# Ledger of designs, part 66: designed miniproteins, single chains, continued (4)

Each design is a single chain, and the fold is of that chain. pLDDT is the mean over its residues in the fold that is shown.

## One batch from the design tools (miniprotein)

Design m14289
Fold by ESMFold2-Fast:
Structure m14289 (fold): chain A 57 residues (1-57)
Amino acid sequence: GASEIQALREKAAQYRAQARQLLATATTPEQRLEAEILEGIAALLEGVASLLEKKLS
């Protein structure tokens, strides 16, 4: 329901914030790749939340 969609969006925001913090402190290519992966996960979670919202409408 709506609570699950909110949880997904909150989790996406958390991963995005973590990715930005990692990028700010990253000194290696591996750390930068980790931040990119977290941003990708955040985008995927937002996409899933949007699809679920459309199905509930």
Scores: mean pLDDT 84

Design m14290
Fold by ESMFold2-Fast:
Structure m14290 (fold): chain A 80 residues (1-80)
Amino acid sequence: ALNPEALRLEMEAGVYEIAAAVTKLFGTKEDLPEVAALLRKAAELLRKAAELAEDPEVKAILERNAKAVEEELRRVEEEL
């Protein structure tokens, strides 16, 4: 079933991922803390969406996406 709260959180996570990408593209090294904060928020929202997802396949996709964002965050934090 489509959980509207899980979908909303996934969409919000997407907005933060886009914001992080835009900040990274147009920013400098001094903007990396903001990129990290945006990615941290995206990961948090994806994890919350996964918790609300009752469909195991949807949950697995959200958990995989959260891990991908968390890995990108780790790389950004290593550059700080």
Scores: mean pLDDT 85

Design m14291
Fold by ESMFold2-Fast:
Structure m14291 (fold): chain A 108 residues (1-108)
Amino acid sequence: SVRELARRLFGLIREAVELLREHAERHRDEVDPAVFDDIDSLELAVEFALAHFEQLSDEEAALLAAGLAAGVRWLYERLRPLLSPEEAARMDELLAEIDALLAEIEAL
């Protein structure tokens, strides 16, 4: 169902946001301070979505998941030049899983 896929998406998005924070902290002296504000905002949005998930409609959950996934990708593109090939590969794998679930929701 859309709801089950959206719930899995929020879980993967939360993992991706956590990993983005870890990468930004490792490269703290090279990262624009605005990136940390963006990570904080995205983290709060994800935690809010998870806390209120049972109150969201299927359509609201799907739209919110898509928006948060776009936010993760936007932040990743800002951090990507600072990442090692291994760090980038890990993020690419998570984003591929997120994209696959988004495509599955879109096909419903």
Scores: mean pLDDT 84

Design m14292
Fold by ESMFold2-Fast:
Structure m14292 (fold): chain A 103 residues (1-103)
Amino acid sequence: GTGSNSSGITVTQSPSSLTVKVGETVTLTATYSGTPAPDDIKWLKNGKPPSGATVTVDISKQTSTLTISNAKASDAGVYYARATSSVTGEEVTGTGTKLTVVE
């Protein structure tokens, strides 16, 4: 959408879909923007933080990375990044990444 709003949060996730084998490392990335910039970035699977994943936030690049170092079939699903501004109270959920895990 063409937004001219200077206070809106945006969240873009990449890749949109990913297929990995059991035991491989998964890396999902969310890039965000906003004025003021969001200060809380969370990852959600089925409305909860994903188990067995590490989340790293790079504030200077406005990027959050979710890493699963040993993929399991139970890790398959859709992962959403959620950005929140404590200043504005705005909360935006990204487009999602569909993870497929194969044996």
Scores: mean pLDDT 80

Design m14293
Fold by ESMFold2-Fast:
Structure m14293 (fold): chain A 77 residues (1-77)
Amino acid sequence: DLEEELKELLDKYLKKKGITRSVDEAPSKGGLAASLVNLLDLENKQEYVDALRKRSSLPVDDELIEEVKRMMEDLLK
């Protein structure tokens, strides 16, 4: 399950950054993992990125977005 795998990777990433909040605290239905799955083709969709940042209880910065894109590309290979 792609969403499940992404949740585990995001949890490890957040733990590495010293963030104690879980990916399930994200504002989107299905949590942060489900929202970030849609970032693969959204480099030109700034509105979507801004909506995630504005509503997320977690820090959704440029570093996290780039890391998630890499994770998703690797998972889809």
Scores: mean pLDDT 54

Design m14294
Fold by ESMFold2-Fast:
Structure m14294 (fold): chain A 75 residues (1-75)
Amino acid sequence: EAEALLEEFRRLAVEAARALAAGDRARAEELEAKALEVFRRLLELLAAETDEARKAALRERYYAAQAEAAAVLAA
């Protein structure tokens, strides 16, 4: 399910940002690698999605997750 993958991506991205902010580069890199794997699965699901409203909602949630991770780094 795309929503579950988006939540997993958000969690991994935020955790990676927190690890990076704490100076734990190795953990941040590991979490970023996991986030990239989830992102690739999300791209596949988005490419298969035919409902434009749902596709737009999924993209909005992806951008929100990126913004949340960026805010953690900026704090």
Scores: mean pLDDT 80

Design m14295
Fold by ESMFold2-Fast:
Structure m14295 (fold): chain A 78 residues (1-78)
Amino acid sequence: SELLELAEKVLKLLLEIDGEGVELTEDEKKELAKQIVDGLLEQAKIDGISLKENAEKRGESLGEEYKELLLKIAEILE
């Protein structure tokens, strides 16, 4: 799924920001990618804003590459 592939890229970027070199199995990658998608949906509901607006706000804190990946995920989900 393109959605899960984008979520895996987000996970990789977050791990690079934290400086952790974690080796994940394919099943672990899928589960964490799903958790990233679920977390974005839940946070958008909590914030009372669209997925796109949530992605833009998250990108302001974590950087443009992260923002671009989240915006692509938001476009697929909306």
Scores: mean pLDDT 68

Design m14296
Fold by ESMFold2-Fast:
Structure m14296 (fold): chain A 100 residues (1-100)
Amino acid sequence: SKQDVLLEFVEEAKEIVLEAIEQSKTKPPKEVAAEARKKLDELRRRLIEEYPELKEDVDRIFTYFATFLKELADNPDLPEEERKKAAENLEKTLKEEILS
């Protein structure tokens, strides 16, 4: 269903940002964020190609996660635990919005 596609996108996007948080421990955050952004953009492109009617919802969800990655690059000194909680909260908020 439309909701299932969007929920799966949120879950995959969250996994991309969680991986970026882990990689930022040993790699430059700016490079990690750029690589994660590329993965997120490819996922967005693929979903819009398959489900063009979901473009608006996909773009909105993409913007939240893309903003998260930009923040990771711009403010690398924030604690890992705080970033993980922010990612979890974003997932919960977006899933609730999709299911409403």
Scores: mean pLDDT 85

Design m14297
Fold by ESMFold2-Fast:
Structure m14297 (fold): chain A 74 residues (1-74)
Amino acid sequence: MLSTAEFEASADASAEELAARIEELTGRPLTAFARRELALSQARVRAEHPGARVRVTAYISPAGRVVGVRVEPL
């Protein structure tokens, strides 16, 4: 069963800032895949929707790892 954690941020927030917030909120580190996915999604949303608000969703595996991240404009 996947658990999720969600928060709102600025599209201008860095991938490093968003990763730190995910780790703080979940108490779990991001996998290398999740970090790459976050960086690519953040770069796209920042380019397409500068200054917008975003919803960040982190997906947590049964093993307690953050395995995926979704960044969506609000």
Scores: mean pLDDT 83

Design m14298
Fold by ESMFold2-Fast:
Structure m14298 (fold): chain A 134 residues (1-134)
Amino acid sequence: MAESIIKFLKDEELSKQEENDILEFISGVTGLPLLLTKFFWKELSKEEQKIAVSAGVITAAKIKGYKSLEEKVEKVESVIEPYLKNSKSIFLRRIYENYKKGESATEEMTEVMKKMFSEEEIKEILDTMVEYYS
């Protein structure tokens, strides 16, 4: 999962399985069934897809409460939040609403996020995001 996200953010070539990993992750972030997630995902630009993934990772970091990562979360958040907040995409606005909930996210979303990443994996993804948005 984490490797698939890092490769995606770096514009590296993804296998079909790595593409499915990202879609399953976004399904977890949105709380939408995978089929609906695939439908909305295809309508997003590559840049909007990266914003969606980034918001999902920040949501996971907030749900897990890693204090050591707060500065990196804030740096990425300051860049992506205006895009999420002002998006005309219903899908991106749903991601933004779930991102704002943080620790108050639904139990289903919290369970998915806790299982997907270790602290080390979230740190590696955030480092990639900080580099990308710098």
Scores: mean pLDDT 74

Design m14299
Fold by ESMFold2-Fast:
Structure m14299 (fold): chain A 60 residues (1-60)
Amino acid sequence: ISPRQLQRQVRDIRLQTQQQLRQIGDQGVRDGLSDDEIRARSSQVLQQAQQRIDELRRLS
């Protein structure tokens, strides 16, 4: 993978992660999830996003 492709994919992952966090918050409130449950789901999404970024860097 080229450095330019890596930068674009990392940026896209970050943008998608931000959108997912907003959706988790909104959906969590609708589903009646506790603040702790919403935080746990958000932490999982952030961790998965970081793992994907690390994997892309490993493949570069």
Scores: mean pLDDT 81

Design m14300
Fold by ESMFold2-Fast:
Structure m14300 (fold): chain A 67 residues (1-67)
Amino acid sequence: SARERAVQFLVRNAGLSREQAELVVDIVEANRDRSQEEIARLVSERLGLSLETAKGLVSGVLAALGL
């Protein structure tokens, strides 16, 4: 599935745990109507990551989901 592909991207390429990866994908899916920058801010807040790191993760997840 596109979701599993996004989770595997985050685990293998970003070094996130599966639990963290699923949380990032959940945030992206729940907020698809928002800008990429707004989604990145939510990911940054939720995982305690820098905004720049969160922007990269969100970009990669959107690409993996075909969005």
Scores: mean pLDDT 85

Design m14301
Fold by ESMFold2-Fast:
Structure m14301 (fold): chain A 94 residues (1-94)
Amino acid sequence: MIKIVVKGLTASQATALAGLLSDEAEKIEIRSEDTGETAVIKGGSSHQEVFEATKHIPPDSRTTVTIYAKDEKGAELAIKAARLVGPEAKIEIV
């Protein structure tokens, strides 16, 4: 399991990222840095389940997203998707 941390996405961008990567991750955690609210998305979640899990987080709040990628390919896709969704986001491999 490879851990990718993405900082600086809005909650709307984080939700989009989680929807793109749900099949590539064991788990995705989204934390609002503005409110402290969190959402946990299990691997394989549908777009509806991702939306329902994240709807309580204000859409414009800044987030830290932690992606627990299944493998190296999942990690590479996570980095690529994060850059596409939020080009200015800070990405760290842990």
Scores: mean pLDDT 86

Design m14302
Fold by ESMFold2-Fast:
Structure m14302 (fold): chain A 64 residues (1-64)
Amino acid sequence: MAEELERKIRELAEKHGVKIDPETVRAIAEAFANRDADALGALLEKLTPEQRKVVWEAWQEVLA
């Protein structure tokens, strides 16, 4: 789960020209895998709206 989400976030960020720090991408993927809502919320709050859209789109694709 975490590995798939991390890969998808990186792929979509690169495709759309959105820069997200690789350590932040990994932390977000791990927070999703651990169902850590507090950590996930804190990480997403630090992202720009464009970065959040990439993360949300990746999450939707992984769940499909």
Scores: mean pLDDT 80

Design m14303
Fold by ESMFold2-Fast:
Structure m14303 (fold): chain A 73 residues (1-73)
Amino acid sequence: MLKEAQELIRKGKEYEEKKDYETAAEYYAQSARLYEELARQLREEGKDTQADGYLQLAEHARKKAEELRKKAE
């Protein structure tokens, strides 16, 4: 899950550099979802501080996806 989320961020950056904002936004949105799921699992394990870190990464990825979707319009 973590490696998959990181790989999606990498792909998002690659497509953003190519100015394919729609595809880049999809990768950032998918990464955000994986970070949210990872944070949920960590909270179930009582690892709230680590979960909060991944939620912060999810929020950044969500905002990036929203910004890129606006550029694609």
Scores: mean pLDDT 85

Design m14304
Fold by ESMFold2-Fast:
Structure m14304 (fold): chain A 58 residues (1-58)
Amino acid sequence: SEIRDAAEEAGISVDDGSIANLEDQIAADPEMRESILAVVRRTFEERRAQGRTEIRLA
């Protein structure tokens, strides 16, 4: 999972529900994959900058 890999790279712990929801969004519209991943990476970076390593997106 690219979302899981992005979370691991950023040092963020993400619940399985949030990962599944984002993967479902990519599966529903694969053309939006890059946009979704960009938003996810940005969110992880912002949370890490705030000292928050646990995130729930659902």
Scores: mean pLDDT 72

Design m14305
Fold by ESMFold2-Fast:
Structure m14305 (fold): chain A 72 residues (1-72)
Amino acid sequence: SSADLAALLDGLETGVLTPAAAEALLRLGVIPDGRWGPLTIRLLQERLRELGYTGVEVDGRAGPGLLAALRA
């Protein structure tokens, strides 16, 4: 949902795994390990690509491309 994408964006921009971002990850089938590590970001990127966000690179980085996709 748009609310889930907004929660993920907020968490990535602040570098904090907020409760809202953790819930959004769980709804995408990604189990967070308590931080925005490369594995968690990579799993999020894979899920976004499966949902049709084909412009998202699977590089484990919270880069501009990932943040732009979450703003759509």
Scores: mean pLDDT 79

Design m14306
Fold by ESMFold2-Fast:
Structure m14306 (fold): chain A 91 residues (1-91)
Amino acid sequence: MSLEELEALNDEILEEAKKKAEEEVSKLSEEEQKELAEESKKRVEELTAELSKLSEEEALAFAGTPEGQERLRELAYALSMYLIAKQALAE
Protein backbone atom coordinates (compact mmCIF):
# COMPACT_ATOMS: atom_id res chain seq x y z
CA MET A 1 0.00 0.00 0.00
CA SER A 2 1.30 3.46 -0.94
CA LEU A 3 1.11 6.56 1.28
CA GLU A 4 -1.46 8.05 -1.14
CA GLU A 5 -3.64 4.90 -0.91
CA LEU A 6 -3.34 4.97 2.90
CA GLU A 7 -4.39 8.66 2.93
CA ALA A 8 -7.50 7.88 0.83
CA LEU A 9 -8.36 4.93 3.11
CA ASN A 10 -7.92 7.11 6.21
CA ASP A 11 -10.31 9.73 4.78
CA GLU A 12 -13.04 7.07 4.27
CA ILE A 13 -12.44 5.57 7.73
CA LEU A 14 -12.59 9.02 9.38
CA GLU A 15 -15.87 9.92 7.64
CA GLU A 16 -17.52 6.63 8.73
CA ALA A 17 -16.12 6.97 12.27
CA LYS A 18 -17.42 10.56 12.61
CA LYS A 19 -20.94 9.59 11.49
CA LYS A 20 -21.08 6.62 13.89
CA ALA A 21 -19.59 8.61 16.79
CA GLU A 22 -21.96 11.59 16.30
CA GLU A 23 -25.01 9.31 16.28
CA GLU A 24 -23.79 7.36 19.33
CA VAL A 25 -22.84 10.46 21.39
CA SER A 26 -26.25 12.07 20.65
CA LYS A 27 -27.97 9.11 22.43
CA LEU A 28 -26.00 9.57 25.67
CA SER A 29 -26.68 11.59 28.81
CA GLU A 30 -24.18 14.29 29.89
CA GLU A 31 -22.68 11.92 32.50
CA GLU A 32 -22.34 9.10 29.93
CA GLN A 33 -20.70 11.57 27.48
CA LYS A 34 -18.12 12.52 30.17
CA GLU A 35 -17.32 8.85 30.84
CA LEU A 36 -17.10 8.13 27.10
CA ALA A 37 -14.73 11.09 26.54
CA GLU A 38 -12.38 9.82 29.28
CA GLU A 39 -12.47 6.19 28.06
CA SER A 40 -12.03 7.22 24.41
CA LYS A 41 -9.03 9.43 25.28
CA LYS A 42 -7.33 6.47 27.02
CA ARG A 43 -8.11 4.21 24.05
CA VAL A 44 -6.65 6.74 21.58
CA GLU A 45 -3.46 6.98 23.67
CA GLU A 46 -3.21 3.16 23.87
CA LEU A 47 -3.76 2.60 20.12
CA THR A 48 -1.41 5.46 19.15
CA ALA A 49 1.34 4.03 21.41
CA GLU A 50 0.84 0.57 19.82
CA LEU A 51 1.00 1.92 16.25
CA SER A 52 4.00 4.19 17.01
CA LYS A 53 6.11 1.04 17.64
CA LEU A 54 5.94 0.32 13.88
CA SER A 55 8.35 1.81 11.33
CA GLU A 56 6.84 3.83 8.46
CA GLU A 57 7.22 0.82 6.11
CA GLU A 58 5.75 -1.58 8.69
CA ALA A 59 2.84 0.84 9.33
CA LEU A 60 2.05 1.06 5.59
CA ALA A 61 2.25 -2.74 5.21
CA PHE A 62 0.06 -3.25 8.32
CA ALA A 63 -2.54 -0.72 7.06
CA GLY A 64 -2.87 -2.91 3.94
CA THR A 65 -4.01 -5.89 6.07
CA PRO A 66 -7.54 -6.50 7.41
CA GLU A 67 -6.14 -6.39 10.97
CA GLY A 68 -4.41 -3.06 10.29
CA GLN A 69 -7.56 -1.58 8.75
CA GLU A 70 -9.55 -2.74 11.81
CA ARG A 71 -7.00 -0.99 14.10
CA LEU A 72 -7.21 2.20 12.02
CA ARG A 73 -11.04 2.12 12.18
CA GLU A 74 -10.87 1.56 15.95
CA LEU A 75 -8.46 4.50 16.38
CA ALA A 76 -10.55 6.78 14.12
CA TYR A 77 -13.73 5.84 16.00
CA ALA A 78 -12.16 6.35 19.45
CA LEU A 79 -10.71 9.72 18.38
CA SER A 80 -14.06 10.81 16.89
CA MET A 81 -15.93 9.73 20.04
CA TYR A 82 -13.49 11.69 22.22
CA LEU A 83 -13.63 14.88 20.12
CA ILE A 84 -17.42 14.86 19.60
CA ALA A 85 -18.14 14.06 23.29
CA LYS A 86 -15.71 16.80 24.39
CA GLN A 87 -17.36 19.29 22.01
CA ALA A 88 -20.86 18.29 23.24
CA LEU A 89 -19.68 19.01 26.81
CA ALA A 90 -18.72 22.55 25.65
CA GLU A 91 -14.95 22.04 26.17
Scores: mean pLDDT 75

Design m14307
Fold by ESMFold2-Fast:
Structure m14307 (fold): chain A 95 residues (1-95)
Amino acid sequence: SAAQESIERTLKALELTGEGLKAFKEGRYAEAAEKYREALELEPGLWFARYNLALALAKLGRYAEAVELLEEMVKRAPNDKLLQENLAAAKAKLA
């Protein structure tokens, strides 16, 4: 059923997000970014994966990409202080 397919996609996206978080904690930021991107291809609504992708991109020095992603997130959550702080930090690296 469409509901089962949706559940299976979400579970796989969460598994990939967990693999990305493990890679991130181990300093493997390029692998982390790849896992978060794969998760977001399956489930674009995974806010945690999107946020951690932005952090992984910043760790890789890919500040322009991190800023673009964080700006889209701030538009959807304008009162989120953590997003505002991470966006400001990434923008400072481009100044």
Scores: mean pLDDT 89

Design m14308
Fold by ESMFold2-Fast:
Structure m14308 (fold): chain A 110 residues (1-110)
Amino acid sequence: SKLDKAIEVVNEWIDRMEAILDELLAEGKKNGDKERIRAVILMEASLTSMRLLAYEASRDENADVKKFVELVIENLRQIVAIAAQVAPADVVARIQALADETIARLKEIA
């Protein structure tokens, strides 16, 4: 129950972030911003790692919800840190707000 709720929150974060990353990648390509393109690829890799964590947790009857939440929050903070270096201030604010909401929801579940 708690694990299923945490996985749902993680999948919602991934879906919402994929939309933002698609926008950032398109702008990076249009402007020839190689640093932004590289940062988007790194953030996509972190989202893929979170998707894998959620998938593996869903298959483990003894999955530690608190440990899963801790690992996801660490990956989420990494994405925010990468975005802060390359994204416009308004986009960083959107990512930070989404991250803060997601972290609060995950901490309440754990």
Scores: mean pLDDT 86

Design m14309
Fold by ESMFold2-Fast:
Structure m14309 (fold): chain A 81 residues (1-81)
Amino acid sequence: GDELFAQTLADVDDLVAEGEEAEKQKDYASAARLYREAAALLESQLRVLTAKGLLTPEQAAALEERRREVEERRREVEKKL
């Protein structure tokens, strides 16, 4: 349902915020780990919620787009390692 979709994005946003704080401290290893965790959460939830029929096509597309954004951020951080 909509609550699980919203909660997934909220949990991802929390991990991304922690990763952004790690980047500010130049802790690129922690930032990369946090962005990997966020991407893994998005992939896991996309798989589980799709299997249960709990996502609209628009919600699934939004989670896939957010995963791409998080993976791009991870790649940029890993270039600094």
Scores: mean pLDDT 89

Design m14310
Fold by ESMFold2-Fast:
Structure m14310 (fold): chain A 90 residues (1-90)
Amino acid sequence: FFSAVGPVRDSVRKELEKAGLEVIEYDELTEEKAKDYIKKNNLDPKKTNVLVYHDDKELQEEAAKILEKLGFNVVIPKPGELYETAKKLV
């Protein structure tokens, strides 16, 4: 799962989609929403890289914890490195 606002998000989304990754925006991620997404897309969490970003640090940290608990490999970009981190995942 990935969330960013504005033109930066669209460019990053396009790069992730070309590599076969799906991009999802979230405001507040819950365990239920994450589980629903896994089921609908038949994802294997152990084989899925997830880029987690939110302007609210607490919401970002909570989303990361939920996804890690579900078995995803969670990557949080360093400040200012959103594009660079996304490119390394693909």
Scores: mean pLDDT 64

Design m14311
Fold by ESMFold2-Fast:
Structure m14311 (fold): chain A 108 residues (1-108)
Amino acid sequence: ELELALGNLHIGLGQFYLRQGDFESAERYLEKAESLLGPDDARVLIERGRLYLEMGDFERALELYEKALEIAGRNNARVLRGLAEVYDAMGKKEEAEKLRREAESLES
């Protein structure tokens, strides 16, 4: 599917700019990915959650990762690790440890 391929490319560009600390470019490419793949694509939600976490917007990051978890299910170690990082950043150590343990059990 052309839309899927273009959406995946935009996710990759968003990840690239996020790694460089270019949050403005990362957000633009992830917005384009969302327009191509839809608002409920778990991969887009995960990367936008990571973007907001890196920007220090922990409440927005939490909302996005929780939505990704609902869509992708609890067998997704990447979502669980992302949620754990958000909870750690928010000072919720017990929830973060629980989520890390759950993610680790999936990867064994």
Scores: mean pLDDT 84

Design m14312
Fold by ESMFold2-Fast:
Structure m14312 (fold): chain A 93 residues (1-93)
Amino acid sequence: MLKEREEKLREELVELIKKGLEEGKTKEMLEKMMELVIEELRYLGAERAAELLEEARRNPGTIDVTEEALSPEDIAVVERIDKVVQEAVEEVR
C-alpha cells in the first residue's frame, strides 16, 4: 500500500528535520515539511485537505475546520501522511 512513497516521504522529512535542527532553521524546516505534505496530499487525491493546509499556511488563524467537512477518503489519506510525519520525527529522536 504505497510503501515506497511513504518511505521516500519519511526519508525526506528525516533529512529536513536533521538539517533544520543542526542549522537552527526550525521555521524554514517546518515550511519545507508542510510543502512536502501538501504535495503528497494532492498526489494521493486528498485535494480538499491539501487546500485547507495551504490556506492555513498563507493565512494563519483564519481556518475554521468545522465549516469544511473532509470526505472519509481525505481523512484516511491525512491519517496515513500524519503517521509518516510522526515516524520521521521519532527516527530523528
Scores: mean pLDDT 74

Design m14313
Fold by ESMFold2-Fast:
Structure m14313 (fold): chain A 68 residues (1-68)
Amino acid sequence: EKEEIEKKAKEFRTLDKVYEEKANLWYQKHEEARKAGNVKEYAKYIAQGEKFRSLARKYREEAEKLLN
């Protein structure tokens, strides 16, 4: 069970990094849409960025709980 917990913690840490990278890509698209004056895409891209940042935080917290 301890090895299984460590494996899950490593998986959650990987998901944290993956979702942080996805959030950053959406924030980049948000800035590009903002500069282009595309208000609809602006709102959509920031919402996606916030969603992935929230997922990254969730997996980081789950990994910390398993390791402690």
Scores: mean pLDDT 81

Design m14314
Fold by ESMFold2-Fast:
Structure m14314 (fold): chain A 82 residues (1-82)
Amino acid sequence: SEELRAGLERALERVRRARNLEELEEAVREAIRALLEHDPDVLRAIGRVLRLIGILEDARLTGDLEAAKEEVIALIEELLAE
């Protein structure tokens, strides 16, 4: 959907600009919102949301912002390629 793509593209730009974990969490929340509101496949959306939450949880434990940004970017780019 156009709304899903637009939401994911906005989230991707925010992830790329994130300077700390708090900004990354805000960007990921935008991606989660887009998935839950606009993906017609609810089960797929839930799976993707859980993957994003897992990346954030790992980032909180490790403090590795750059690794977390790379993983979130890769996931959102994969979604945009669908």
Scores: mean pLDDT 86

Design m14315
Fold by ESMFold2-Fast:
Structure m14315 (fold): chain A 61 residues (1-61)
Amino acid sequence: MSVEEQLEAELEKLRASNLSLEELQAAFGDIHRRLLEQKASGALLKRLLDEAVAITEELRA
């Protein structure tokens, strides 16, 4: 799988999971680190950030 396909697959699993906020934040941090190490595009980094922000805002409501 490409880096883009791997990211979307991981995000889909996170959306389907019943993980806690701490578990989700840890997962997002791991994905972000791996994207940086793979020199992923800014679009992929923004996609991860947008998903993390959306989940954080939902949990604050």
Scores: mean pLDDT 76

Design m14316
Fold by ESMFold2-Fast:
Structure m14316 (fold): chain A 98 residues (1-98)
Amino acid sequence: MQPPAILIRVRLHDGPQEDKQAVASAMAKEAERLGADAVATNRETGEVFILTSSQELADRIEEKIRQLAEVTGYRVEIEREEFPSLEEARKALEEEAA
């Protein structure tokens, strides 16, 4: 039995289009540094996907993402989806990042 997991989806709007991939990559790296179980970025859309089994860590990751968005001039949309297991959340992350 796997613990429940949270998938965080980040979308970037209103900022410089040419910098979007770099900002998405920076957000993914910060989530990884904070201890996310997995991170991925969609190269075409600049979306960031972050997987964690910790509600507290999810909250900290979202706060850091919002701070990075403010500094870089992007508006962020952040969505959380809860999965009954880390394995199911990982499958969703892999599907979204492809």
Scores: mean pLDDT 80

Design m14317
Fold by ESMFold2-Fast:
Parts: structure tokens; sequence; C-alpha cells
Structure m14317 (fold): chain A 77 residues (1-77)
């Protein structure tokens, strides 16, 4: 699977988790999560532009951890 496909899958998975968790997040939690997502996406776009596979993989891993944290918050609500 290409790096671009892995990025797409990670973003799609994160979006699905955010949609599911959305009713259980406070306004403050939602703003924080959206800010983190924007910074991670920005870093990922820059890494892909620079063809820095290592940096891109690091951002993908951070997206996965964020998705896991959102799933945990939804489960605890």
Amino acid sequence: MSLEERVRQALEALQAVLDRARPYLTDEQRRRVLAEVRELVKGLVEALRNKDESAAEKQIERLRRLAEEMERLAAEA
C-alpha cells in the first residue's frame, strides 16, 4: 500500500471516530481535538511534500493515537 493510501486510511478512520465521539465531547475538548487534527494534517502535508517518509509515518502514528483516545472518551461517556 502506498504512503498516500495509508494517510487516507488514517484520516478516514479518525473522521469516523470523531463523528461517533462528537456528541460526547465538551466544546473545550472538541476545540482541542480539532486544533490537534489541524496541526497533525499540516505536518503530514509538509512531510509528504518534502518526501520525508519517516516524518510522515510519525504523523500517521499520532493520528492513530488520537483516534484511540477519541474512542476511549466516547466509550467512557
Scores: mean pLDDT 77

Design m14318
Fold by ESMFold2-Fast:
Structure m14318 (fold): chain A 83 residues (1-83)
Amino acid sequence: TRELPVVVEDVFEKDGKKYVVVRAPGKEWSASFKLLDDVDPSSIKVGDEATLRVTEEGEVTLFLDGKEIARTFSVVAAAMVAR
């Protein structure tokens, strides 16, 4: 398991689903995540600092102020922590 600081780049809605785009400071990496249904996208601002938690199994969880705002699976993220 790894925890990575990230910064919110964008918040948008597409096809009835809410998304957040985050970037890792100092790295050429950004990723979009579907927000959980109970998350208000207006509570998330561009420039907010968030924490990305990645497990060796590839589970990716995004936290803002200690609250889980997104969860997904990523084989790229799994490879990043399973070195």
Scores: mean pLDDT 73

Design m14319
Fold by ESMFold2-Fast:
Structure m14319 (fold): chain A 75 residues (1-75)
Amino acid sequence: SEEVKETLVQTIEEAIRYMLETGDYRGAVEAVAQLLESQGLNDEAAKLRELAGKATSVEEAAEALRRIAQEIRDL
């Protein structure tokens, strides 16, 4: 479980870097949400979609992902 958490957090950090470099946050957010669902983290995936769905900039979407990464670390 610890190894899975670390892998998920690293994947989220990579998605944040991708979004900040490219400005494309819609695909990155959806890919992360699907990854979380595949690991049984359905509540975290739903929360990510809600927070990121309200984002009007790549920076706001990145903040949503950072919040979800922190919640995963705290599981």
Scores: mean pLDDT 84

Design m14320
Fold by ESMFold2-Fast:
Structure m14320 (fold): chain A 55 residues (1-55)
Amino acid sequence: IIKTEPVDEFVDKEGNKIVAYELDDGRILLENTETGEMRLLSREEYEEYKAKHAA
């Protein structure tokens, strides 16, 4: 298993830094670095999430 580099980072509308990691199956793992919340999304769901929540 190779070290995974974040594929994207953004700040949400509440000021939280969100880090996105791409998994081997093409899904995106989101981490809210302030709250510790993690979400597993499809690539399409990630694009929708970012469009709705990015500052």
Scores: mean pLDDT 77

Design m14321
Fold by ESMFold2-Fast:
Structure m14321 (fold): chain A 78 residues (1-78)
Amino acid sequence: SLAEEALKLLEEGNLEKAIKGLELARQVATSQGDAALEKALAEALELAKKAKEYERRGNMEQSKKYRDEAIKVLKELI
């Protein structure tokens, strides 16, 4: 699934591709009317975007924190 692929990309540290995968997964959940899945994917997406922003600023500690939280959210879905 798109969520499983995004999880793998987050674990590999590929935030850019993970964010793209989460955006696509969220769009699919929205089109299917799955509000609970959409909310969880939106949360993981927001956390992944925060991780990317901290990475851009060179704050690797905060980037890792938000990446780990995004991974946790996705593992609860899979």
Scores: mean pLDDT 86

Design m14322
Fold by ESMFold2-Fast:
Structure m14322 (fold): chain A 90 residues (1-90)
Amino acid sequence: GPSAEEVVEKIIKDVAKKHDLEVLDINITETSIEVVVKGDRSKLGAFVRDLVMALAKSSKVQFVPPTSITVEELAENVFKVTISGIKLLP
């Protein structure tokens, strides 16, 4: 079957597409997921909510408290979303 990283990348891309956001970069570590997206700021809240929900429902992702979600504006309509306190499952 697909790897945990492949499942997470697909979730990120599917949720971004749903909210008309372009995925510029994805960085997955042992404890965090970072996504850089481009698009309308008004779409970000729904994107983050749906992304966290999709990840929480995935059999490949476990949330391990303390968890945090941060959003940083890098440039005009370019945002970095960081989700910390996760573990990828086999």
Scores: mean pLDDT 89

Design m14323
Fold by ESMFold2-Fast:
Structure m14323 (fold): chain A 82 residues (1-82)
Amino acid sequence: SSELNKFKIESETDISVYGIYAAVSAVANSRLDEEKARFARERLDEMNELANKTADPSATLEEMEENREKARKLAEEVRKLE
């Protein structure tokens, strides 16, 4: 419950893919129901790929916006575990 509350706060206030990734990671690593943890970890793996793309200094603004939207969708899936 507290981990999901942190996730909501971070996903609403932090616009960076890394911030969303950190929130999802916290949920996945928490002592949540095992099924919820697996679901979060699957989204975490996808977000790790997005985080790697945002670390690329050659990424365009359009690419960063697309990666942010993909991260938001993954975050919304994890938020549904509330």
Scores: mean pLDDT 62

